# Ledger of designs, part 24: designed miniproteins, single chains

Each design is a single chain, and the fold is of that chain. pLDDT is the mean over its residues in the fold that is shown.

## One batch from the design tools (miniprotein)

Design m815
Fold by ESMFold2-Fast:
Structure m815 (fold): chain A 71 residues (1-71)
Amino acid sequence: MDEQITQYLNELIEEVKSLDLPEEEKERMIAALETHRTYHIHHKVPFDQAKETLEDVKNFLVKRAEEEKRE
């Protein structure tokens, strides 16, 4: 379980690193994903649910970064 969540998180981190975003924003996104992973491992959340939550967090952070660029 924990290993699967960690592997999936690493894949999301690599995806975030490949995005055309400022490095500071990428670091914030990675930190948020790491925090959510720690929460899911601590509470023994099923992998499928943890995966869905991590994807939602990533999508939310990408949308937020795009909105900040409009200013």
Scores: mean pLDDT 73

Design m816
Fold by ESMFold2-Fast:
Structure m816 (fold): chain A 83 residues (1-83)
Amino acid sequence: PTERDSGLPQVYRVGDVLPVVLPPGATSAQLLDENGNVVAELTNTSDETLVVDFTLDRPGDYTLVLTWRDGSVLRIPIRVLPA
């Protein structure tokens, strides 16, 4: 299993949407708040690409966690600024 952290936050504002793409082999996407609570999630039960927009409705520092079937995990820091 491979873990990767981008290290640099992507910046959004309240009211923006975060586009999330789950390619074949990706099993889940979770958006975690600063306390590690899951505020949005998507699971891919197929072998097809799924595209979903997560609505960003609260300011804060979030982490988008993508998990693959082989156990690989990608963590992407997301910063949401007040509107």
Scores: mean pLDDT 77

Design m817
Fold by ESMFold2-Fast:
Structure m817 (fold): chain A 85 residues (1-85)
Amino acid sequence: LEETRKQIEELAAKAKAALEAGDVEGALKALKELLKIVEETEDPEVLEYAVKLLKELLEVAKEKGMDELATIIENFIKYLERKLE
């Protein structure tokens, strides 16, 4: 649990750094890895934490004008929120 949470946090940090640098490819790669980890856990506590981090990434993507990435992140947030019921 704690290890998974730390891994998600590190991947979110990588995605954020890539977004801040304008690295769309790097951001997508980090997001895909984050998605895989979150899908494998299905733990509500982990899902809630991932949603919180993704909302932070969404803010950065919008600030940088990365509309395509913002849409991807927003759809992923909706997917996870649906799993939380």
Scores: mean pLDDT 81

Design m818
Fold by ESMFold2-Fast:
Structure m818 (fold): chain A 81 residues (1-81)
Amino acid sequence: MSDLEILQQAMQDFARRVLELSRSMPLVEAIRTASEEIIAELEKQGREDLVAQMRVVEAVLLAMARRNPEVALRFLEWEVA
């Protein structure tokens, strides 16, 4: 499996998990929780390169959620579609 395929799968799993958690907790907390779960799995696999990429995705999405939660939710819905 290519690095791009692994990263795309991780992003889709992350987006689905954030949407699931956002039903029961604040969006910012959902993003942080889902990110910690995905990063922990990538760290177990020794994928420091993908951990770095996932940290960037987390930071961007947190910035979006703080500025406009509706835009962040729409982006997440698009990612899982």
Scores: mean pLDDT 82

Design m819
Fold by ESMFold2-Fast:
Structure m819 (fold): chain A 108 residues (1-108)
Amino acid sequence: EEKLKKIEEYLNKAEEALNQGNIDEAKENLEKAIELATDPEVAKKLPKETKLKLALLTGKLVQALLQNNKPEEAIKLLQPLALVFKPEEHEEALKAIEQGQEEYEKKF
């Protein structure tokens, strides 16, 4: 599916932007990935690995936003993620978000 490939592309761009310290570019690409991933027809077809990568990168960006005193922007990123994950995936998604926050905090 073309939308699945675009999500992967946006996630890769967000990861690269985070590694370069470009928080605004990371946010733009991650928001685009989340927008596509919250489409129910897309969400049901997303590989679990791709959803967990989305959660991990969201965690990293949340930590970056908190360090830059932007908690409202962090909350706006987290809210739509509930639509991407099935109820049985929520615990694993939360752990991926927490891992992303920890990894970003330790590196930056």
Scores: mean pLDDT 85

Design m820
Fold by ESMFold2-Fast:
Parts: sequence; structure tokens; C-alpha cells
Structure m820 (fold): chain A 87 residues (1-87)
Amino acid sequence: SSEIEELLDEIYGLVLRVLNLPSASEAQRAEIQALLEELARLIKEKAPVSEIRKVADRLIAVIGEVDPALAAELRRLLDELIAKLEE
């Protein structure tokens, strides 16, 4: 649906902002990128919502170490995305 595509675009944009922050370490950038790729794969494969939520929670935790405000915004977007995927 267009709503899922819009939420994914917002999530990818927010994660890209985090990856470009000078406070993010190379290790944090690598972990964030790997988790984002895994999240995208699970969504594409229509994996169980429980598996998507586990990867989403890990991504939020790592981003929270870099920027807690952006992590809170990401959590809101991911909760909206997961709710739409459960429809």
C-alpha cells in the first residue's frame, strides 16, 4: 500500500540522517546499516511481524546510543509500519 511505502521512505530518510551524524562511530554505522538491510529483507519476504519487531527494536536501541530523539521518532514510525503490516 502507499501508506507502507510512505512510512518506509520516512524510516529510510531518518536512518540516513543518523548515519550522517558526526557522533555516530564506524561500528555503529555498520550495525545500523546491517540492521536496516535485515529489516528491509524481512518486510520484502513478508516475515512474521514478531521477527520484524525484534530487528526494529535492535535498530532503535543502536540509534538511541547515537541520538535518543531520533530513536524515539524511529520507534513511532516503526510502530505505525508494524500496525499497517498486521492489516
Scores: mean pLDDT 87

Design m821
Fold by ESMFold2-Fast:
Structure m821 (fold): chain A 81 residues (1-81)
Amino acid sequence: DNATLLEPEEYGEVVEDERSRALGTATKTLPVPVLPARLVHHVFPRPEDSRDVWEPIPGARPVTRVGERITVEVVYEYFEE
């Protein structure tokens, strides 16, 4: 199942590396249980070909209560056609 990505400005703290990877933590009211998720944003030369893939963060604990913090990691992968 897909999780909703929170943009970096909505995170409690964001760390970004040289690959434009962002790791953040946010507190929101969510349907539970929710697994903290990693978004891999596939960037292609044409914007309409770019796409998102969600995957679980290894070792993360499920969020089991409404209003608990979630952790989201965003990774940008660049592809050439």
Scores: mean pLDDT 55

Design m822
Fold by ESMFold2-Fast:
Structure m822 (fold): chain A 78 residues (1-78)
Amino acid sequence: MMEEMIEEMARIRRELDPNAPPVEEIKANLRAFYEEVEARAGPEAAERELRRMLEEARLEKEDPERFIALAQERLAAL
């Protein structure tokens, strides 16, 4: 279900950020990312990472305040 996860993620990204590139460009970038992770760590790891990113995108759409709080926590850890 890689393509469906990529499609959903691209649509969510486009919906949340009006300055985001077109859906097709986001999809191409996500496929390239998946291929890089798959080459380094295998398809199971690539699917796990893509799923994690999708869940974060869904959280941003469903509960943007909670997502922002988590993002700020990650930024503070840098």
Scores: mean pLDDT 77

Design m823
Fold by ESMFold2-Fast:
Structure m823 (fold): chain A 80 residues (1-80)
Amino acid sequence: ATPEELRQKADELYKKGVEALKKGDRKTAASYFTQAGIYYAQAGEYDKAIEAFRKALEADPTNRTARVGLKTLEALKQAR
């Protein structure tokens, strides 16, 4: 996939996360935000990826994938 395709997919997943939060489904929202964060990171959109992982942890603090992703990208951002 191109970076543009990955970003578009991440945007769609982020919107699904927002909709899941509106329904009160925090676990589903965290899953969508985590997936969005992964696709944003693959697209090189590190700030958006960090934001998505933070939203995932706000929805579900036990989401290990989001926690690891956030820690990794924040360290990478500080090194840049």
Scores: mean pLDDT 86

Design m824
Fold by ESMFold2-Fast:
Structure m824 (fold): chain A 93 residues (1-93)
Amino acid sequence: SLAPVLSRSTLLRLIETARRLLETKDEERLRELSKKDPLVLLFYEALKNLTEEQLKELLSLPPLEQFTLIRLVALYGDWELAKKRLEEALKRR
């Protein structure tokens, strides 16, 4: 596993950064920050596909599952599919 890849403070910082970028639609700033930290792009891709309720649900999960789900949402662009893939991965683990 990648545990613990992100502290809670780092996770919350990345979420806030991604939300701000989505609100401003600042593609230049997204490119600049993503060159410095590739997790910025990952969180941006995930958050553009999440509702506030879904984000709240994600933040209630254990830290490793939070990061895994963010990665899956970014990859698939779909919350229901990402959740299904997370559940399948946890059952095989």
Scores: mean pLDDT 80

Design m825
Fold by ESMFold2-Fast:
Structure m825 (fold): chain A 64 residues (1-64)
Amino acid sequence: MMRVRVTAVRRGRRTVIEVEREDGTRRRLTVDSDLPAEALAEAVAAAERREHPGAEVTIELREA
């Protein structure tokens, strides 16, 4: 079963979201949005669950 870790940190007006998959794939997204980091992380996690059904997706929120 694939594990996916979604880490989000607010840096001023931007939120940096990192996606790390068990297969070693890493992606970094920088979002300029008024949405809270939690909402952005959940949206990314939902996308990962759609792409990898049954994957264990964990969200980690960090203070910037």
Scores: mean pLDDT 78

Design m826
Fold by ESMFold2-Fast:
Structure m826 (fold): chain A 65 residues (1-65)
Amino acid sequence: LSALERTALGELERHDPELYARVRELVRQGRFEEARELLKERYPHMSDESAELVVRAIARELAAE
């Protein structure tokens, strides 16, 4: 993960740990579309590009474990 990706994920976990845990679990299950939908439901102002970036960053973090 890049430093920016790590910082963004850390901020999400600190500010909305319930959402972070749920998105992370959906990504672990390969449910990337549901993860993006959940992010946009909680943050409707979030762009599709931003939601995709967060999902990909979480997927890369999980792959690095």
Scores: mean pLDDT 78

Design m827
Fold by ESMFold2-Fast:
Structure m827 (fold): chain A 55 residues (1-55)
Amino acid sequence: MLYTLAPELVPTAELLGYSQPLSREQVADLGRRFEPDVPAEELLAALERAGRISA
């Protein structure tokens, strides 16, 4: 599954060498850098609910 990021997340993804669309693993890796205490599945679900990523 590939994800499109909200515009506010694009600069961070580009700084880490990721180009859109991102894989689920790449989105999870980005999330771990900012929210290491949150499980990847929970983080992905929260970002999708907030409209910050779309599958």
Scores: mean pLDDT 70

Design m828
Fold by ESMFold2-Fast:
Structure m828 (fold): chain A 100 residues (1-100)
Amino acid sequence: MEEVEKKIEELRAKVDQATAMLNEAKSLFEKYKDDKEKLEEVRKMFAQAAGLAARTAVEAKNLYDETGSEEAKEIADRARQIGVEAVNLMKEAKKAIESL
């Protein structure tokens, strides 16, 4: 169905955005471990990536439950994985800030 395909496209874009935010934040975290200002930016980026991924995982799971779309299931699984990684890295960034 055209509506389902459009929702899948929107969800894929959200996962790609969350993935890009996570990867950029990871790169900055490795580069600036001793810079408090940069670590605060990194922590916020991980938090934003985690929030977007969590919302996308719920939306994709709901779409899978409604339609049986394997693509929606794949998006939900990927978004959940990104969200977990982002939350863990956000906690590491917070700990790094507190250690400065």
Scores: mean pLDDT 87

Design m829
Fold by ESMFold2-Fast:
Order: sequence, then structure tokens, then C-alpha cells
Structure m829 (fold): chain A 94 residues (1-94)
Amino acid sequence: MKVVYTRIEVPAEASPEEIARLAVETVVELAGLKPGSKVYIYSSSEELLEAAKKAAEELGLKAETIKSETIPEGTVLVSAVVDGVTYIVEVRRK
């Protein structure tokens, strides 16, 4: 299975909305997602899950949120599968 993984670090002052938007916009750009595409959102933070779901829905995407205690605080992962390729974008605070 082919995987494209991108990690982005943001300043400690970055808001949940900024982190979420960056993660969703980056996966859209890398994977070439169109309206109606499905993304999977992973975080240990309910606030980040909700912010990322909202950001995805504003771009016309279908979002499934998965709370995972193994993901560090201040981190969100967004994944999409396009044509057999799995795209994963990780955004985290410093």
C-alpha cells in the first residue's frame, strides 16, 4: 500500500481552528480531494476533532472523527485514500 505522510509543526500559540484548517487544507492539496470526498480525523483532543470536522465540512468533505488517546495533545491527523494511495497529514504544536 502506498502512503504519503506529511508532518507540520506549528507555534505553541496556534489555535485549534488554525491547526485544524492547516491539516484539512494540506490533505486536500496533496490528495487532490473534491467535494464529497471522505476524510478521517484523529486526535486525543475533542476540541481539535470538532474544529477539523467543521473545517472539512466547510470544504464540502465528509468527515469521520476518531478519538485516539495515543495521539499527543495539540496534534491532529487527517487521512484520505485516493486511487489506492493513503495520504496522512499530521499537524502538531511545538
Scores: mean pLDDT 87

Design m830
Fold by ESMFold2-Fast:
Structure m830 (fold): chain A 65 residues (1-65)
Amino acid sequence: DSEKAGKGAEAAAVAAASGASEEHVRRQALSTGPKAEKYALEAARAAAEGDSEKAREYGLKAQQA
């Protein structure tokens, strides 16, 4: 379900941006499923860097995966 993958990637990005633990962010990213996982992790990484635009882009890629 691509919508579920997108929501999981968004949750990972929001958690990372809010300063949540690396473990919590990883768990949110893994919830997107194996095909979307890499994009969800990239979205979280971008959010942790403060790049909301890049986090949004990777979130969309996770949804499309």
Scores: mean pLDDT 71

Design m831
Fold by ESMFold2-Fast:
Structure m831 (fold): chain A 67 residues (1-67)
Amino acid sequence: APSKEQLEAEIEASLLVMAGAIAKLAGDNKLAAEYYRRAAELLLESDVSESAREEARLLLEKAEELE
């Protein structure tokens, strides 16, 4: 089972992704990019799984497209 710290990081990353999606829908691409980068950083720090790294990579690509 994942650690408590890992689960907390995954929940926080999910909330950041939702905030980024909301910002993007509102037309605030800079804010959306910031949320996606924060989510990616959190995932990379807390989890070394391939799934977490792939998710983080996709989030960083989305952030770069918005800037």
Scores: mean pLDDT 79

Design m832
Fold by ESMFold2-Fast:
Order: structure tokens, then C-alpha cells, then sequence
Structure m832 (fold): chain A 81 residues (1-81)
């Protein structure tokens, strides 16, 4: 899980200027957390952040959307230790 979340965070930081790509990476990471690791709690937290980020993008708050996802992945990394 920790390696997955680290890889996701790196990908998100590299794609930070493209909020749609950031959201996609977060969605794919949540699916892996649920399906491969059976961690429904972490998957739900990340998917909730994805839904909030999608709303922020619709409101034109693209930088805030990316920040929400980054902060959520960082918190999940703390839980994975």
C-alpha cells in the first residue's frame, strides 16, 4: 500500500498542471486499494476526495482540486505506516 501511495503522489505531482490527469490517477489508485488490497476505508477516503475535486474543477477551482487530492494521499500515506 505505501509503495502504491508513494507512486500515486509522484504521478500527481508530475501532473499537477492537469487536474483531469490528477483525478484519474487518484481514481485508479482508489480502485487498486479496493480491489487488490481490499482496503475499502482508504479507497472510500480517496474516492470522497475525488468527488470533492471534481466539484472544485466544475467551479473553476482547479488548484484547490489538486491540493485536496495531494493532501488526501499524504494523509493515507501516514495511515499506511
Amino acid sequence: IEELLQAALKGIEEAKNNPETVIRIAEETAKILKDKYKNNSMAKKLLDAVEEAKRLVEEGKKEEAVKVIIETVEKLLQEAK
Scores: mean pLDDT 80

Design m833
Fold by ESMFold2-Fast:
Structure m833 (fold): chain A 75 residues (1-75)
Amino acid sequence: SEFEKERQKALEESLEQYKKMVEDLNKAIETLEKRAKENPEYQKKLDEVKSLSTPENLGAAYEKAKELLKQIEEE
């Protein structure tokens, strides 16, 4: 009973973190799409980020999106 409640709580916390990560990634992608319209080379990098936007690769997609945003901001 106690073990099942702890497992359920951990699963709910994981889902909330996942939702926040998805929301943050979607905001980053939206920002990148606006910038990619100004430079076609960024469209290819954005497409790579989108291809990684699966549940299994969410962290990698988020890190690539952050890297691309930083590159755009430094130009």
Scores: mean pLDDT 75

Design m834
Fold by ESMFold2-Fast:
Structure m834 (fold): chain A 61 residues (1-61)
Amino acid sequence: MTGKELQLQQIEEDFQAGIGFYYDEAKQAIIVDKEKYESLSKEERLANLQAAKKFVNDLYE
């Protein structure tokens, strides 16, 4: 797998494992914060996953 594929797989696995991460647009970084993640709705968590995946894709474009 490419580095991009490995990072995307890790993000997906972390999401499935319930690891509290989100993409912070102001910092352009993926942040791990369980309390903040648990405060999000299911829809917000899915949007968070999509934003993180887009961030990784953009890094390899």
Scores: mean pLDDT 71

Design m835
Fold by ESMFold2-Fast:
Structure m835 (fold): chain A 72 residues (1-72)
Amino acid sequence: ATRARSDEEIRAAAREMVAAASPEERAALKEEAVKAGLSSKAAADLTDEELVEALTRAFREAQAAFEAAGLT
């Protein structure tokens, strides 16, 4: 088990999430990514690949926040 997930593991998880999502769920994820400041593009202009990168960034930031808070 890896507690400090690699960038590859985080990206793989993000890709699986996007691949499993319906088109409507992907649209909702794109809107949330833009709302969270993870992309400067409008949600409608965000590609699925850019969504994967935005989610990867979000997961990396969440991991760093947990590490900073002592939550391992």
Scores: mean pLDDT 74

Design m836
Fold by ESMFold2-Fast:
Parts: structure tokens; sequence; C-alpha cells
Structure m836 (fold): chain A 72 residues (1-72)
């Protein structure tokens, strides 16, 4: 699959930021989702709170958005 430009924003259940947004190039959407989950789990473990990673994948003019939820 072509590489995807990925932006991950981690928020709490009320939509408040728990970490600064991270932008990187992933080889595919599976790699992007794995990174987002690992980041959300790290934030959840560190804060003791539910962490929601909002993921935006960009492939040219195509944009895909999804969320992953991690609990401590």
Amino acid sequence: MPPVETTVTVVDEDGNPLADPVTFTAPDGEAAARYAYELAQEVADKTGRTAIARVTLRRGDEVEEFEVVARP
C-alpha cells in the first residue's frame, strides 16, 4: 500500500487534549493504527484515564479518520 501521512491527537472522554498532536509518515493504515493504539495506551497508563486517539490518514486527496480508545 502507498505510505500515508498520519496525524494523531490524543484526547480524554470530554475532548480535552492529553498530549500534543503527532504527525508522521506510516507505511500503511495498519502501521498508523498500531502506533495510535500504542500512544493512546501509554497516555492512559501514564494519566490513569481513558485516552482516545483521533487518527487522520491522508493519501493524496483522500482523508480517512478513525478513533482508537485505550483504558488504563
Scores: mean pLDDT 81

Design m837
Fold by ESMFold2-Fast:
Structure m837 (fold): chain A 81 residues (1-81)
Amino acid sequence: SKYAELARLFIDYAETKHKENIPELSDEELERTGKLGVESLAAAKELLKDREKLLEAGVSEETIEEVEKELKEIEKYLKEA
């Protein structure tokens, strides 16, 4: 499934970029992981649309920039894979 493919890309990203050892997951676990990843990325992008609102909520500019950078890195990795 599309979500299982995305989960494999997320796992590859984590293992190559963050040197994490992730155990082999079942197809069902991969699908759940992929869905969670997509939902998390979509939610983060939605929150980042209004920077002023995040700053008013007490999120630092540095944290916003770090999240934006990580999202762009993940999207670039997924696009290039």
Scores: mean pLDDT 72

Design m838
Fold by ESMFold2-Fast:
Structure m838 (fold): chain A 107 residues (1-107)
Amino acid sequence: VEEYIKEAKKHVEKALEALRKGDYETSIEHLKKAIDYYRKALEEAEKRGDQELAEFYRSNITALELALQFVKEKKYDTAIKILEEILKGNPDVAILVAAVERTVDKL
């Protein structure tokens, strides 16, 4: 679990750096890798019956999937904000950032 989270965090950091440099394809690759590592961490948490840790990893996966979608939609500033909140350990805040942006997009 510890190793999966370290790798996931490294890929989130690389995705954020790539977005800031305008390298969107590299960012997408790192986001997909971060999601894969969080999914592995989730599987291990579920096997141990750690419900709170499993929910935390599910929130991170949801936030990363939303960031990936915003990159594909060319909403890079929103994707950056989502990744910054994930790196702070606040995936729930990252999901709220995505929800607010989706509400504004409907206007």
Scores: mean pLDDT 85

Design m839
Fold by ESMFold2-Fast:
Structure m839 (fold): chain A 81 residues (1-81)
Amino acid sequence: SARDGVSRVAVRTANELAERLSDEQLEAALRLFGEAVARLAAGADPEAVVAELRAGLRALGLPEEAIELVVRAVREVAALL
């Protein structure tokens, strides 16, 4: 189901980020990920959501590799909705 797919993407992404980020950065990144998913579920434009997400993650000082992981996860979720 879409719910099972979204849950699997979220868990995988959290695990991959936990290897690279501090607990504070991980919490902030997962909050922004959740906000992006909620906006997509509400019918927001995916490209606008991804652009805003990238800006937010960069403002948190995340390395580009971690930003790419979160963006990829959000795009995978968008494809399931």
Scores: mean pLDDT 84

Design m840
Fold by ESMFold2-Fast:
Structure m840 (fold): chain A 61 residues (1-61)
Amino acid sequence: SSTEREIVRLQVIRDLLQIAIDVEEDLLPRMSPEQQAKAKRNIELLKQTIEDLDKKIQQLQ
């Protein structure tokens, strides 16, 4: 069904966003304090996006 396809699509997007978080967190200790502040803001935005995706997936199930 179109709903099943949408769930799979959202799950793939979620996984890609998690990879982006993992990459930024791994590099965080090697960054300057200013770069760390920017990266932490990006990580929080990505985490919020994942939470919104998880809610949408739950609503479609």
Scores: mean pLDDT 90

Design m841
Fold by ESMFold2-Fast:
Structure m841 (fold): chain A 78 residues (1-78)
Amino acid sequence: SKEEKEKIKKLEKAIKIYGEILEAKKKNEPIPKEILDEIKNNKEISEIVKILEKIHEGETEGEYYDEILKIKELIEKS
């Protein structure tokens, strides 16, 4: 559905943003302004990024993990 595709796009964008944050941290460089602006101006993306950060930091499987897995499953079905 259109709603499912929009959720998938938001997840893909959040994954990209989180990846760029991780790369900046690995290189000990400041996070790019464009990435900071995306986080500041898009609450939904910001919330997904926070969930990804918790999962990547090795938090146990829970509600947020299940939500991300469901969105990934929708990508495969789209």
Scores: mean pLDDT 69

Design m842
Fold by ESMFold2-Fast:
Structure m842 (fold): chain A 89 residues (1-89)
Amino acid sequence: MELPEVGEFTEALTEVERAIVNQDIEEAKKVVENFAEKANEPGLGEKMIKKIEELQEKVKKGEISPREAAAQFAGEMQLQYIALKVQSQ
């Protein structure tokens, strides 16, 4: 299967960032699950969900703000998506 276009990934990532900033973690996970199904990349979906959970623990401890958590999530997952897209073909 072809990976989703970068535009679809960017849109999904923006939705996840907004959800994390608003502390709607359940919504963030849903967006990730929907994107992973479209991409047919279960490993990416699992990594994105784990990253959300790791960042949420840091937010709960007061180590980072929700906004900083969203930024860290977006940057790291975008790099992973680009790497997969380059490697896939």
Scores: mean pLDDT 76

Design m843
Fold by ESMFold2-Fast:
Structure m843 (fold): chain A 67 residues (1-67)
Amino acid sequence: MLLSREEAYVALDLVVQAYNERHPDRSYSLSDAAKDKIYDESGGDLARMVALTMEKLNSSESGTIGA
């Protein structure tokens, strides 16, 4: 599924929210630059965006994920 950039931003926020709820001792957020980079690298494909976001979340300790 291909998303607009605005739809992608909402989807990415929901992915991060769900991840944070499963890991209450860790807190993550995506910067707008990180959201833009994930969207551009995925070409708007939802499955690719989710995979890239999960990779970043799993490789980070906590905090704001930059571009």
Scores: mean pLDDT 76

Design m844
Fold by ESMFold2-Fast:
Structure m844 (fold): chain A 69 residues (1-69)
Amino acid sequence: MRSIAYARAIGRAFALGADGKTPEQAAEEAVRYAEKMLGRPLSDEEREELIRTAKAAAEMGAHARQLDA
């Protein structure tokens, strides 16, 4: 299911951001993970959308890490 693959990929991007990875690195890993889960390459449109969302998720993860004591 596309929604499950996306949700897991986005969650992974958030975790990578929280672990100090760059948004670019997190987005690249999210795309790779989603393609692996779906068993196919993403279309250009799907990849662009996931990259945008994954970068935002990674930035939120980094911010959450900064707020932890």
Scores: mean pLDDT 80

Design m845
Fold by ESMFold2-Fast:
Parts: structure tokens; sequence; C-alpha cells
Structure m845 (fold): chain A 57 residues (1-57)
């Protein structure tokens, strides 16, 4: 949905300002949520964004 896309973009913009340690902590949390709620695509998309930003740092 458009709301989900907007939420992910806001999260991506915030994550770019975070330290490597903060991103790694959030990534671990989001990967756990993907395991617990595999039918929720939002957590998977957030984890992918975090991994991309972490690689660019």
Amino acid sequence: SEEREARIKRFEDEAKKMSVEQIETLLRSEKRLVELYPDDEFHREVAEVLEKILKEK
C-alpha cells in the first residue's frame, strides 16, 4: 500500500542517520520479527533496507 511504502521510506531516511551499531541492533530485531511473523512483509522489507544501508556504511 502507499502508506506502507511511505513508512518504509521514512524509516530508510532515519536509518541513514544511525550508527552501524544502531542499525545492527535494529536488523537483529527485525529478523526476529520476520521469523515470528513470516506472513508480514513489512518486517522483511525493513530488514532488507537496513542491510542495504549497513553495506553502504
Scores: mean pLDDT 80

Design m846
Fold by ESMFold2-Fast:
Structure m846 (fold): chain A 62 residues (1-62)
Amino acid sequence: MEEELQELISRTILPLMFEAAEKGLSPSDINKIALKGIEMLRQGRSPADVAEEMRKEVEELL
């Protein structure tokens, strides 16, 4: 159900987006990383794996 995905997004994706913004990433880059993370969650990847991949993407852009 869409509600389950929304909960995972709020717990996993949103905190990482705020962290990336604090590190100085542009809104456009943050949005691209967030969309990638959401797709990974939709594909059934664990929140921990998604968080690690998003953090790597942030580090590569900084």
Scores: mean pLDDT 80

Design m847
Fold by ESMFold2-Fast:
Structure m847 (fold): chain A 83 residues (1-83)
Amino acid sequence: MLDEQLEAFQRDLADYAPELFKRHPNNPGSRSLTTMGAMSAYKLGDKDKAIEMFEELAKQSEKDGDKESEELLRKKVEEIKKE
């Protein structure tokens, strides 16, 4: 039951978060939720979806001039690609 609830929550995060981010790319809450959605996609085995979400977050960080977040997100993408 707990594992089923966790998987359902992770699926909803992975599906919902990209749409929220698209509507509110400059909102810290939408960015945080999208990061959680990307991690959820990764944990569910959808590496391609996780990579896409992290790349969109990295692009937004680059536009904002947040080089530290951009570098961390790009590093996460490369780590997932190596697995």
Scores: mean pLDDT 76

Design m848
Fold by ESMFold2-Fast:
Structure m848 (fold): chain A 67 residues (1-67)
Amino acid sequence: TMATMLAESAIGLAEASEDGREVGERAAERLRRIGDTNPRNRQSYLDAADRVLEAARRIEERRLREE
């Protein structure tokens, strides 16, 4: 789905970014907003946002332990 592709792109960008947590959190918020304007696919966008947030959390955990 489009939600899945957007989540994969967002996770890839977050992994490549120095501010991966912030990038991931902003992408997840955007996905939730898209879901709110697309009732038929709202759950797919919410699931995609949760996936991006989980990736952002893991990126931050890795950085905190390696610094």
Scores: mean pLDDT 81

Design m849
Fold by ESMFold2-Fast:
Structure m849 (fold): chain A 88 residues (1-88)
Amino acid sequence: MKILIIHGSGGRNKYLADKIKEELEKKGHEVVGVISDSEFLSDPEGTLKKYKPDLVIVISGGPGEGHKLPEKYAKEAGIPVKVISFSP
């Protein structure tokens, strides 16, 4: 399965994204990209067309709602979304 990981800013969000990538690849999934929410939000439609993911994983850590926009755009494109939060 092709998976795109979108993470918030900050080292902890990137660290968790890299760890999730390692675990998914060990389970036989293809991680097609690990990108920041700001990179994704610069061109959501073009990014989804480029990576063609079967699943989008959005990592949300700390205060704020930056995960909501990537989730919305992926869902509007008909792509399943999983949100991983360590700051509810």
Scores: mean pLDDT 78

Design m850
Fold by ESMFold2-Fast:
Structure m850 (fold): chain A 78 residues (1-78)
Amino acid sequence: DELARKAAEETYKIALEKGLSEEEARGLAEATYTAAKEFGLEGAARALRTVAVHAEAQGRHDLAAAARESAKLLEKAA
């Protein structure tokens, strides 16, 4: 619970640093929280990796970078 919340907060900060809107950053953070709550940090990292692949395919390089950086952070913490 606390770990999932912290993962979401860090993801939100990274997203804003990468230039995502508050709405997009919140969406990425919510996805991270849900995945971490259900599947742990490893599961959340996998979910973020999936987001990054789809974002890259759509030309959303900012979202892809934010998701990849967040996934790396969670993988180190797991």
Scores: mean pLDDT 85

Design m851
Fold by ESMFold2-Fast:
Structure m851 (fold): chain A 59 residues (1-59)
Amino acid sequence: MEKENYEKLKKEIKEAIEKGDAKAVQDAIKKGIKELGLTKDQVSDAVEEAGIEVATKRA
């Protein structure tokens, strides 16, 4: 049930990016690998998707 963990990680990264908190982004990445059992590829995808979703804000 890695899909729920992926979605949770993506949400945490997105919120951290929106706050401009680079430390929170790094902590979410470490948590995703060590506590949620996500692969490096899954974590990389979550970071990329979260960044795109924040960057595509129109204003």
Scores: mean pLDDT 76

